# Designs tried in a protein design run: designed miniproteins, single chains, continued (4). Part 62

Each design is a single chain, and the fold is of that chain. pLDDT is the mean over its residues in the fold that is shown.

## One batch from the design tools (miniprotein)

Design m14144
Fold by ESMFold2-Fast:
Structure m14144 (fold): chain A 82 residues (1-82)
Amino acid sequence: SLETIKKFLENQREYLLTEKGRSEVEALKEVVKSLAIVYFSLSGDAEEARKAIEEAENTDDVSKLEQLRKELIKKIEEILEK
């Protein structure tokens, strides 16, 4: 449900704010996954969200993960700004 997704994102945000012991790569993967779920919650585009999660899981390249993060943030901002 949408409420479950909101609670999940709040928990992920709290975890990142506490800086609980992940490598930079693992932290970026978690951020990309969280952003993909936010994008899905706002857009209903499961295919785009799935692709972002798969790309994040299949790479250890910090630059690629940061690119995915920036693209998802841009898409979310475009939805929120209307």
Scores: mean pLDDT 75

Design m14145
Fold by ESMFold2-Fast:
Structure m14145 (fold): chain A 97 residues (1-97)
Amino acid sequence: MKLVVLTIGMSEEAARALEETVAASPVVDRVELFNVDEEGLKNKEKLEEAREKARRAAEETGGVLEELYMPESTTLEEARRRGEGLAEEVALRRAAA
């Protein structure tokens, strides 16, 4: 499947670890990830811009849009575990629909 992910709150390093983990999943043909870290969240326009970019990417690719709120304290290991679960969860939801 094609997946577009908007991560909100976590660091860029954690967001990239999540993206790489999702991309490695055998059920994912393409992933595109947009992140808004805690500093970006202080500016409402940055969050709105990121949401607009994510929606456009999903529309252009025919991908599934997923929004995840994860705190700045999210570790690389937690981000990787979430990435593994996300790909499987979305694939199961699509099969059920």
Scores: mean pLDDT 82

Design m14146
Fold by ESMFold2-Fast:
Structure m14146 (fold): chain A 71 residues (1-71)
Amino acid sequence: GAAFDWAQLERELAEARAEGREEEAEVGRFLAEARYAGLLSEAERAALTEALRAGEAAFRARVRALRERLA
């Protein structure tokens, strides 16, 4: 696809929370999927995972920056 599906990522994180799974683990699994591998660098994936560990505000700030780059 032409753009990263941020809405899908947000839905998968919401589902993980509803099921009691850790958001960090789900972000790691989601970003490792082949369908997203070509859209983000390894450093960007690591930065997203680190931001999620720091909290929702940090994660949202990183997501906004990546959306601007990928727009």
Scores: mean pLDDT 64

Design m14147
Fold by ESMFold2-Fast:
Structure m14147 (fold): chain A 92 residues (1-92)
Amino acid sequence: SPLDERKRQEARLMLQNSKELTKLLEEISKRNPDNKELQEITQKSQQLLARLEELVKKMEAAETITKEQMREIVLEEAGITLLYLHAELLLK
């Protein structure tokens, strides 16, 4: 349906934002190789991104997008955003 396609578009945007933040975390971690907390934050972001990619892949294959699928997408993106903000705080 048109509503399900709109939800897929929202999920794709959330995935794109999460990929960009994870890439920034990887670059920050590469510049700070001795900072173990930044390495751990980056690894957690990569794990959340992998889960988010699988969720979006499942949504692309589904005819109907559920509220629970959208909730999971939002929570994974929020998790990555919080990890990025934590990394920025550690650099100050």
Scores: mean pLDDT 89

Design m14148
Fold by ESMFold2-Fast:
Structure m14148 (fold): chain A 81 residues (1-81)
Amino acid sequence: GFDADEAYRDMMEAMDRGVVMSSGDLRSIVNALIDAGKTEKAAELAEKVVETHKKNPLYDEKLNQRIIDTAESLAKRAREA
């Protein structure tokens, strides 16, 4: 089974270590958190990704913007859930 709280913790720790989360992984984890009723954690994770990529953008500007757009969309979904 999927442990949504463990996944949230692991992803937040990975971000703090400077690990870049793919758009696919971000969608999977955030949607799993929403489905588990962990909407605040889902929003916090997505919002952290947006903040991180705005503060320290990737060299690939198009990839960076795609990650931001994905994370902003997911944060909105989590806040509206």
Scores: mean pLDDT 81

Design m14149
Fold by ESMFold2-Fast:
Structure m14149 (fold): chain A 89 residues (1-89)
Amino acid sequence: SSEKRKQQLDMLQQLKRIADEALRALREGDEFALGTAATALATLLTVSRRLGFDNIARLAEEGLEALERGVAAVEEFLARIQEEIAKLS
């Protein structure tokens, strides 16, 4: 139903927000935020795959890989995830 879809997209948006906050903390020198960012991205990947949002799943996977390249690279994928959520809303 449209209501269930809205709830699913809200959940993905909340996970994206957690990842954004973790990346901000990491940029400010909180090294422990790396684990939080990785967990949020991995959860985004698992949940979006389960729900059939293949574009969001792919972007979350690329975001996880981008953590090795630095915060700015991950932020680009999170911005694209937000665009995909907006297209589905």
Scores: mean pLDDT 85

Design m14150
Fold by ESMFold2-Fast:
Structure m14150 (fold): chain A 73 residues (1-73)
Amino acid sequence: DWIDEALEKARKASEEAEKAAKKVPGVTDAKVTASVDENGNIVLDDLEIKAKDKKSEKQAKKAARKALEKVNK
């Protein structure tokens, strides 16, 4: 069932993206919401990063996006 596969893929993608963002120094919190589009690709719905400074926030957002991109491979 592609719906079960899509749900699992979105869950893993969100988890990996949050994990990647939280590993960036200066990040205090990260929340990633992702879904699967009609083609089975992960799409970023929401990305909330709480960081000590804007540089850390940018790095965390970049890390989260890269993690989501890897799941689409």
Scores: mean pLDDT 78

Design m14151
Fold by ESMFold2-Fast:
Structure m14151 (fold): chain A 76 residues (1-76)
Amino acid sequence: MEMTIDEFVDYALELAEKRGPLTPEQRERLREIVRKVFEQFDKNGDGKLTGEEFEKAKEALSSPAVLDALIRAAER
């Protein structure tokens, strides 16, 4: 399986929305932050995560602590 930057961002936003309502401004900031996180996992720079990189990125987003940190960063 593979995950694109857009899919990764959408997945993170969906998880964040399930925890509480986001303003359009917070959504925009969260997209920017999540994109930078994706960049750290995308070693080949092709805009896709595959295999182990996909698994690690998905596991990171499944962490309540990571989601809370991303939402807090988007608030400022």
Scores: mean pLDDT 73

Design m14152
Fold by ESMFold2-Fast:
Structure m14152 (fold): chain A 94 residues (1-94)
Amino acid sequence: SRKDKLVNLLKRAVHLAAEAYSKYEDKLSEEQKKEFEEVIKKVAELIENADKYSKEEFVEAVEELRKLVLKYFPDLPEELKKRLEEILREMKET
């Protein structure tokens, strides 16, 4: 279903963001770590209660994750940045 595809794409985005966070978390302030934690909590809610949320809210969550990753981990490999952009594109086309 469309909703299953949105959930799977969001899970892929979370996995990429978690990989970036795990590698660079020691360079983050406590306030920046809390910023990531708040977005991850929002994403967990979208995954657990997907039927309550619109496609637009899934797109927003991935865009929010992408912005945090690019803001705090600018030195990430281009391949990881491109994968996140591709997930966002696929989600918008769903």
Scores: mean pLDDT 81

Design m14153
Fold by ESMFold2-Fast:
Structure m14153 (fold): chain A 87 residues (1-87)
Amino acid sequence: MEEERKKRLEEAVKTAQENIDKMKKSADYAVETGDIEKAKKDFVKYSNKATRAAGEALREDPEVGRKLRQEIAKVTKEAFEKLEKAK
């Protein structure tokens, strides 16, 4: 039980971090290419996956989950600003 919980937390953290990285790359890609429509679709997809993973982490470890959600919110704000400027 405890081992399964730890594995779920670790998997959730890895998934969240992976998708946060993809969110950042999508925003940067939009700025460099001007393809804001495609980048927005990819960003939303990865943001949804990252948010779900952060929610899983919150269930196992509220402290870790809150930090992940805070990072997602920060990256989302920065990416939104970049996407608007790329338009």
Scores: mean pLDDT 81

Design m14154
Fold by ESMFold2-Fast:
Formats: C-alpha cells, sequence, structure tokens
Structure m14154 (fold): chain A 80 residues (1-80)
C-alpha cells in the first residue's frame, strides 16, 4: 500500500515538474477542494486516462488526492 502511494507521488512529481507555477497552483487548488472527482480528473490531465484507471484499481480516491496534493505542493515550492 505505502509503496504504491510513493510510486504514484513520484509519477505525478515527474509530470508536474514540466508545468508552470500558475498551472501547478490551479491543480493544487482543485485537489484541495475536497472533491475526489476533481482530483481524479486532475490525475487524468497529468498522467492520462489509462494510467489513472490503473491507479484506481489499487488506490482509493482519498489516497490519490493525498499523493496529488503532496507532489503538486512539493514541485510548486521547488519552483518558487
Amino acid sequence: MQEQIEKLYEEIKEEAKKLDVSTLQYYLNRTRSGDYGLSIQSLIDLLGEDKTLEWLKVLTPGQIQGALEGALNDVLEEKK
């Protein structure tokens, strides 16, 4: 379980590093809204639908939201 969350975090971080500060803030705000549907849609935007569906087979929406918030925030802080 923990290993899967860490792997997702690293995959999000890799894609997030390619984004500008404004786009990162946009996705981070959506993730922090508490709407799991918006978090899933943000993951589709970042990793693509196929990878997102594979992650949904092994992680809960809440775990995906947590990995997204952590990765997006860490990349945003590194760019500032």
Scores: mean pLDDT 83

Design m14155
Fold by ESMFold2-Fast:
Structure m14155 (fold): chain A 117 residues (1-117)
Amino acid sequence: LVAEANQLVQQGQSLSKTDPEEAAKLFAQASKLYEQAAKKELEKGDKKSAYKNLIHSKLAESSAYLLKGDFEKAEKALEEAEELVRKALEEGLFSEIEAEVYLVSIASQRSILKEEK
């Protein structure tokens, strides 16, 4: 699931400028696969991996909405990703450095989103 989702994200990034509709579909599929991986990890008690995959799911969802021109839903997905990082930090699942790496990634994606508005 995670390896397949990672491959779909890379393909989506490659197609974003030439075929944004197909890129959006690939990001949406990646989002669903990350969410499925997170659910399986939660069932096994691996909360840290589950939170990582939920954050990746929200980042992919944001990219899909951005490519579709739905800037409000793209921003909402980034806000949900930030909330997941905060919760993982509060539960002691992420170190401050791990949380900061994700927050920098989210901020970078938000910068692109604001430029497209």
Scores: mean pLDDT 86

Design m14156
Fold by ESMFold2-Fast:
Structure m14156 (fold): chain A 62 residues (1-62)
Amino acid sequence: SAVLEEFRRALLAGDVARVRELLAAHPELAPEMRALAIEIGRSLPDDAPQSVIDAIQLAVLS
């Protein structure tokens, strides 16, 4: 899905504003977006940027 690819890029960029926009625009994809955020979170290095961690937490908690 093009939306899920955009969402993955936003998460990896730590673009919290874009993550919030995509979640609001696509409520029907919220389960898939949350699952993707959890998957990425499990694969993050220990020194991942705080902005990336914040973006993932927003997606998981929505």
Scores: mean pLDDT 85

Design m14157
Fold by ESMFold2-Fast:
Structure m14157 (fold): chain A 87 residues (1-87)
Amino acid sequence: MEEEEKNIRAALLTAAAAGKKVIVLSPDEEKLERAMRIAKELGIDVEGRLVKSPEEALELARKSDAVIIPIGFSKETEAEILRIQGL
């Protein structure tokens, strides 16, 4: 849990530093709420979306001009989303 929160903080800070819109995606309502809470604590304006499908999350990463931060997907899916964005 602590490690996950640190990873979320690092990802959000890195995304915010890029100067682009940040979108957090999660298939899990609790993990999404936690990520949104962390973003608010850091003063980062992010959009949260509940996305159940890994395919939808991957398509958003491919097509979006925003930085997509995946939380609560499989490690493989999260790695692919970051790789598509050059992260």
Scores: mean pLDDT 80

Design m14158
Fold by ESMFold2-Fast:
Structure m14158 (fold): chain A 109 residues (1-109)
Amino acid sequence: PAEEGAKEALEGAKKGYEGAESGDAKKAAEGAVEAARGAGEADRGAFESGTKEGAELAAEGARKAAEGARKAFLSAKEADGDSKDIGKAAGGAVGASGAAYMAELQAKK
């Protein structure tokens, strides 16, 4: 679960960034939400793994997802996208950041 969540978080962050770079606010918002979901899965996987290596992998994935989601949110806002899409991107960025923090705490134990 940790590795799969981290991979999903990274792919979502990449999609969000690509949407942001192209001025596609909807795609950026979708990527941010996907990144937050993957980051949450990575955090849960880190908690369940019981291994330091698994926790560290999940923390790294969640951190990258948080960075990607933040960039996607800023770009969606700059593209003057629909308020709903900007809201989704903001939620994705906040969710991914929280998951990254929690995953790092698990990795340190």
Scores: mean pLDDT 69

Design m14159
Fold by ESMFold2-Fast:
Structure m14159 (fold): chain A 58 residues (1-58)
Amino acid sequence: MEEESLLLRIAKEAVDALETGGPDAARAKAQEIVDSLDLTPEQKARVERIADALVAAA
């Protein structure tokens, strides 16, 4: 639902950072977004898993 769309937006921004600065930039961007948002532990864990999967797939 709303939480899932938020996670999808974070993933898209991480992918954009990956394109411009590589895996390190993607991880840094995802971490920045997670840190600035008031996320639940479940949402935080899910974002970290998505970022890790994107880096592994690249």
Scores: mean pLDDT 70

Design m14160
Fold by ESMFold2-Fast:
Structure m14160 (fold): chain A 92 residues (1-92)
Amino acid sequence: GALGLALGLAGLLGGLAARTAAAGLAAAALGLAGGQLGLAAGSPLGTIAGGLGAVAGGLAAMRAATTAEEVARAIGLTIGGIGLIIEGILLA
């Protein structure tokens, strides 16, 4: 539904604007949540938007990360986002 798309887009915008690992991880989590809501609602656009948000946030977190734990978390969220993009395409 609309909420999944809105959260996914918020994650994408937050990921593009993220300047810290914490901000990137938060944007990635928001995108992943939006994508999961889109998937549950059967919305290809919501699922893809959430996946893109998770990837953008994860990459931003990875670039800003100062610890191995932050890098590992960012990688996990980025992979999850890629999975959501694939699921959204298959749902379309």
Scores: mean pLDDT 79

Design m14161
Fold by ESMFold2-Fast:
Structure m14161 (fold): chain A 84 residues (1-84)
Amino acid sequence: SHLEEVGKKTIELGEKAAKQLIDKSPEYSRDADIVLSAAIAMGAHLTDPEKMEEVAREFAKRSSPEAARKIEEILKEGLDLLEA
């Protein structure tokens, strides 16, 4: 289904962002875990865009500014995919 495909793509965006953080420095390992966890949680709430935003904000609030930026990018792309 479209929702299943969007969920997979959202998680893939999270995996890519997490890898980019780890590739910059091992000190980003915790941030990478937070970013991936946020992407998985957002992918679980595709039928509720308001909940996706709430989840993204909660993870971003507890992360570094760099990780928060990545979470916001994943949220934006996930929402764009839902509207496509």
Scores: mean pLDDT 84

Design m14162
Fold by ESMFold2-Fast:
Formats: sequence, structure tokens, C-alpha cells
Structure m14162 (fold): chain A 77 residues (1-77)
Amino acid sequence: MDEEISAKLKAKTDEGKQFFIDYLQKVYKLSEEIAQNVVNAILNRDKEAARKVIDEIEKRGHKEEAAEARKILEEEE
């Protein structure tokens, strides 16, 4: 049934999502919550959530990363 196919696709997406969350935590030293919000904002293209995440990245000393991410959001206009 199509519901079972959708569930299996979600499982693979969740695995990739977890990998990206772990990567952000390890490389950029972000909290799990912030890393989850970054991945969710990218997947859902939620501009408001993305702005909130950028603000948190900037607060944690990643000003260059925050500035770059903000420019990407401006390009989406």
C-alpha cells in the first residue's frame, strides 16, 4: 500500500536527518535542539524558523556562518 511505501521513505529521510544533526553538533558545536531546527528549516523551507536558528548560531559565536545563512534566506525572496 502507498502508506507503507511512504513510511519507508520517511525512515530513510529520518536517518539522513539524524546524520546531518550529528554533523552540525560535532563540527559547529551546536546544541541538538539548534541542529534539529536547522535541518527542519532546510527541509521545510520555513523562513521564520530559519531566522531563529541563525540568531542562535550568531549568539554562539558563529557570526560568519550566521551571516552566510542570512544571505541565503534573502536570496529566497
Scores: mean pLDDT 64

Design m14163
Fold by ESMFold2-Fast:
Structure m14163 (fold): chain A 89 residues (1-89)
Amino acid sequence: SIEEQVEAEIKANGAQLKAEAEQLAAKYKADPVAAEAEVVELLKADPVKGAALLAELGKVDPAAAYTIAAKALKEGVDPEVIKAALNYA
């Protein structure tokens, strides 16, 4: 399932994902529109990596993660992908 793949990605690449999430949180504060677009594009291109990154962002900046999740749903990202991300946030 997508949820099992997201969990595996977090376990395999947790340190890198945490570093990327911290960079993304900073980018979101500087340019929310650009950060949202980047994450939505990643969720469409690579749902497992996108969801894992969104989960790690939720630990760093829950407000940013929730805002991006809502935008992703509106832009047509699969609800099961967003659910998997938020389950590990």
Scores: mean pLDDT 87

Design m14164
Fold by ESMFold2-Fast:
Structure m14164 (fold): chain A 66 residues (1-66)
Amino acid sequence: MMEEIAEAVKETLEKEGKPELAEKVREEILKAKSPQEIFNVLLRAAPELSNEVARKVSETALKALE
């Protein structure tokens, strides 16, 4: 589950031209032990994302949680 979310978020960030951020966020999500910690990882990354990329990342994470 967390690995699927980490990979999906990484792919989204790589497609938006942010491979360094993608790898960092992936590692932090893999270390997360709860959905709340994943949310906190995404909040910390948000200042480095445009509104459009932040929306895509949120939609990807929610879909992967299914």
Scores: mean pLDDT 74

Design m14165
Fold by ESMFold2-Fast:
Structure m14165 (fold): chain A 88 residues (1-88)
Amino acid sequence: SSMREELEKRLEELERGLEEAEAELPSITDPLTRQQARLGIEIVRLEIEKLKLELSEEVDEEKIEELEKRIRELLEELRRLRAEVAAA
């Protein structure tokens, strides 16, 4: 019960954060900052998908692992972009 309630609260927080990030995206004029924001939005969308699967009554471990791999790949891309900006 408590784990489901924790995941449901995380889902609400991520969905709120996604709405805020999407609302801010059109105001970003710098191309690198916009690219970082778009990657962040995509990562959050995948995390929401993963949480929804974890909240389902049927465990789809293969889909969860696929989403985790995609999230890791995007996080690494985001880390590279942040490093390039910091080195400029």
Scores: mean pLDDT 84

Design m14166
Fold by ESMFold2-Fast:
Structure m14166 (fold): chain A 59 residues (1-59)
Amino acid sequence: TAAAYLAGGLAHRNGGVPREKAMAAGEAASRGADAETVARIAGDPRAGQGAAKVGHSAR
């Protein structure tokens, strides 16, 4: 889930996602939230997809 935090941080930095939303999305991902939930919180489907791919490769 460290990579999910990274995805959230990148969304904030590159996509203009507000810091609060990026942090909330990263926290949800660290708690085991699915990619859809992460994307919804961040307001960016790419954030959820990135988190899902990293989670998959970590296994």
Scores: mean pLDDT 59

Design m14167
Fold by ESMFold2-Fast:
Structure m14167 (fold): chain A 86 residues (1-86)
Amino acid sequence: HAKEAIEQLEKAKKIVEENASEEAAKKISELLEEAIRAVEKKDYVSAIEYVQKAAKEAEEADLSEEALQEIGEQLQKALEALEKAY
């Protein structure tokens, strides 16, 4: 399940980089990279926390409704995979 979580987080990062402003993309991508690092360290609690922070930043980033829905879907799938890994 850790591999699935990383894959979903990487997909979310790509959507953010393609759709958010440069400043918002950098902030959200940094949080998603921290989440991926936490998964690699088997720190699933910290990984979940970083995913939740990334979701909050995305909501505040003036993204289109479509982009926000796509990001939200990938982050939700990542959270589900992380909960199964824990």
Scores: mean pLDDT 82

Design m14168
Fold by ESMFold2-Fast:
Structure m14168 (fold): chain A 101 residues (1-101)
Amino acid sequence: MEEEIKRLEEKVEKLLAYLLYEKHNNKNKELVEKAEKLLEELSKKYENLGDTPEEIKEVLEELYKELKKLIKETLGLDDKEIEEKAEEYKKIVEELVEKYK
């Protein structure tokens, strides 16, 4: 379970890194705005959830699926292209986070 949650966190972080990079560069504004709305809606939906591993896994799975679907539908990218961009941009976001810690 812990390993499953960690893998889901890594997948979500990569997609969020991609969206953060696009936002920083003023690219794909429609995608960024839709992603921000999705994050707000999921936050409200899961506001009363506990912190059990099962609940965390459910939230992360839904977030990953919805973000990936949004990126595919808005940009017309396939799964491989999304994974490659997400991996690259995660490194950029990690460098930005390091600068502020």
Scores: mean pLDDT 72

Design m14169
Fold by ESMFold2-Fast:
Structure m14169 (fold): chain A 62 residues (1-62)
Amino acid sequence: MEFEELVRKVAESIKSDLPTEEIAERIRSTAEALARAFRMPMSEGLVNLARLIVEIDLEASK
């Protein structure tokens, strides 16, 4: 699956008052930061890890 399509699909699965496009941007930037920090290629696993981080951050901000 293309990275952008995966990010959008994952963002649509998160229940939040924020627009899906904003959630997608947070997931994308987090996944890219994780790939850089771990020095590994982008993967579905990194996108899913980014999703968990974004979900925790959004929950903590409620």
Scores: mean pLDDT 77

Design m14170
Fold by ESMFold2-Fast:
Structure m14170 (fold): chain A 65 residues (1-65)
Amino acid sequence: MERIERAIEEIKKYAEELGVEVKVRAEGDTIYIELKGEPTKVSALAIESVAIGWEAGLSVKVKYV
């Protein structure tokens, strides 16, 4: 739980810094993220989100809007 919560918080902080809209939820060991924004910034956030999840031992699934 704490591991997942930290990963979600980190992803949200990074999204806020980039100015990208993000929706995050977790189910089991998987983090689901939905990204909206400028393509370059959205791609950067997607890459970092996967890295954050991998460090936490979690799977990350990304949906672009």
Scores: mean pLDDT 80

Design m14171
Fold by ESMFold2-Fast:
Structure m14171 (fold): chain A 70 residues (1-70)
Amino acid sequence: MSKEEIIERLEELLKKASGELKKALEAALQMVKQGDYVGGAAGLHEALELASGEMKEELEEILRAVQKLT
């Protein structure tokens, strides 16, 4: 998964998220856009604690992709 695909997938998840989960995803997205993949992975770990079901599965896949860029 490319940086561009990670950004697109995170932006789609942001449209479905609210409250604390949305803030965690916004932070992770900004870190990835900056090329801070370590910070992005940390933000995604926080988002995973708040997510469930399909959202959690998508976030786990995105996290693995971000970790490959570090």
Scores: mean pLDDT 83

Design m14172
Fold by ESMFold2-Fast:
Structure m14172 (fold): chain A 69 residues (1-69)
Amino acid sequence: AVDEVVELAKQLMEEKGPEEGIVAGKRRADELTPEQRAEVYRKLGELFSEYDAKRRAEELAQRIADLLA
C-alpha cells in the first residue's frame, strides 16, 4: 500500500510535475492507516525538498546575474 502510493506519486511527478504528484499521493494516503500515511508523507517530503532546493538555487543565480548586468 505505502509503496504503491509513493510509486504513483513519483510517476505523476515525472509526467505532470511535483504538485500533481503530491496531490495524488496525499489523496491516496488519506485511505491508509495513520502509520502508513506518515510513511508516505515522509517519502513525499524528501522528494519535494529536492525540488525546492533546486528552485531556490535557480532564483539566487538569477538575482546575481541581474546585479552583474
Scores: mean pLDDT 73

Design m14173
Fold by ESMFold2-Fast:
Structure m14173 (fold): chain A 73 residues (1-73)
Amino acid sequence: MTEEERILEKVFLLAIMGLNSGNKKDFFERAAKIVREKLGDEEIVKMLEEASKASDTEAYRLLNEIFEKAREK
């Protein structure tokens, strides 16, 4: 597993914890900060920030799009 893949796995874990705990906004904002600081992928950062403000259903959809985007690279 690459360093980028390890960081993305941590980001996805934080996002899933947020969705399950009811603290979605806090966990997704932490995930976005990690992506900005470690990967510099502003597109993924924007999607995570959008998810932090969205409904749980929309946040789950955005998380799946981030996962598919990461798999294509």
Scores: mean pLDDT 78

Design m14174
Fold by ESMFold2-Fast:
Structure m14174 (fold): chain A 93 residues (1-93)
Amino acid sequence: SKESIFAAARSRLSENDKKAAKVQAALLSSAPTAEAQEFLARYFLESFKKTPNVTQTESDFAVVTIDEFLKKIKNKSDFQKIENEIVEIYKQK
């Protein structure tokens, strides 16, 4: 279920990580569709988890970026394009 995808995504975050709390807030408030929820769970959170030295600034940027890109997700074919755009933005840091 969609709720199951969200639960799985949250279970992959450290509960003591303040940066993770902001990502969780973005997931709960900004992912109104199944496609957006799947994108966050499988693409964005996986990338976030693999970045061990995420700063507070990067976390804040991620929340703002999530809000903007979730509005652009119309179907599953948009996942790879949006993920690539987010990755390129992070590479610029």
Scores: mean pLDDT 53

Design m14175
Fold by ESMFold2-Fast:
Structure m14175 (fold): chain A 74 residues (1-74)
Amino acid sequence: MEPDYEKLATLSDAVLLTYVAELDRAKNEEEFQKAVDAAEYLVKKGNKRVIPQLERASRSKNERGAKAARELLA
């Protein structure tokens, strides 16, 4: 599913990074998708600040979040 780039573009990179921080802590599908969309947008934009958050999430006990982080780092 393509991210809502128009909505993401209205937010600062700092705010988007707080969404990425929830990737391995998301309590529902909406929070998880929001974190994935923010991470994908930042990766495509070339924002290197997202890399440490994805590396942390890739090592998480939350397998869904860890898998998504590994795929985004590939």
Scores: mean pLDDT 77

Design m14176
Fold by ESMFold2-Fast:
Structure m14176 (fold): chain A 88 residues (1-88)
Amino acid sequence: SNEELAKELQKRVDEAAKEDGMTDEQKKAFLKELETINFSGSPSTLYRDLNVVKSKFPQATKTIDVIETFVMTNDRDTRVKVMSLFLK
């Protein structure tokens, strides 16, 4: 389900943020920037928008990779619904 995918994404993001040495404040700021992305966009638009986030959060290397892998490997309907649940 989308709820199970959102929980798995949360777990993977939390682990990656720890590996990246991100503070809770840095992780909160990172997630706030992700809220600005239109996840219903094309793969090319998503790649561009995620690269903007990468430039703002150079420490979040593993964390952004988890998000990028998730959004680039799932269909539009799934990524929109799961990202909406994840970023609540």
Scores: mean pLDDT 88

Design m14177
Fold by ESMFold2-Fast:
Structure m14177 (fold): chain A 81 residues (1-81)
Amino acid sequence: SALLEEIERLYEEIKRLAEELREAIAAGDVRTAAALLAQMLEKTGEIKALADESGTEEARRLAEEAVEIVREMQELYDALR
């Protein structure tokens, strides 16, 4: 479905942003890390809205995995402080 394809696209974007955020944290670039985390939070909100609209278990699973990735990134960011 078109909704599932969009959710999968956003999920891949979140994974890419997470990799960039890990690199920013490793470099000690707190400002870039904060900006990337904000983008991930926005994309996660978008995935959750689309997953609710889709109503499928697969969409819900992708949304839950996206939330978990963002929580892990938030913890890494917080540990830098």
Scores: mean pLDDT 87

Design m14178
Fold by ESMFold2-Fast:
Structure m14178 (fold): chain A 74 residues (1-74)
Amino acid sequence: MEKEAMKEALKVLEEALRSSPSLAAASERVRQAADAETDPLLKEILLELADMVAASPSWSALFDRLAALQEELD
């Protein structure tokens, strides 16, 4: 269940990153998705991902962290 929730959260993040002009905008979109989410586990993961995006100094740093997370899921 947790692995599936993380994969679903990563899909939300990928869409936010694709449709957002900046890391701050992408982070805000992920937080909005979390606010609309009714699954408490998925909501918590989305909030953690939004914080990760907001704390990232660059797109490259964010993508390196996401690649590491994706490898753990596979």
Scores: mean pLDDT 78

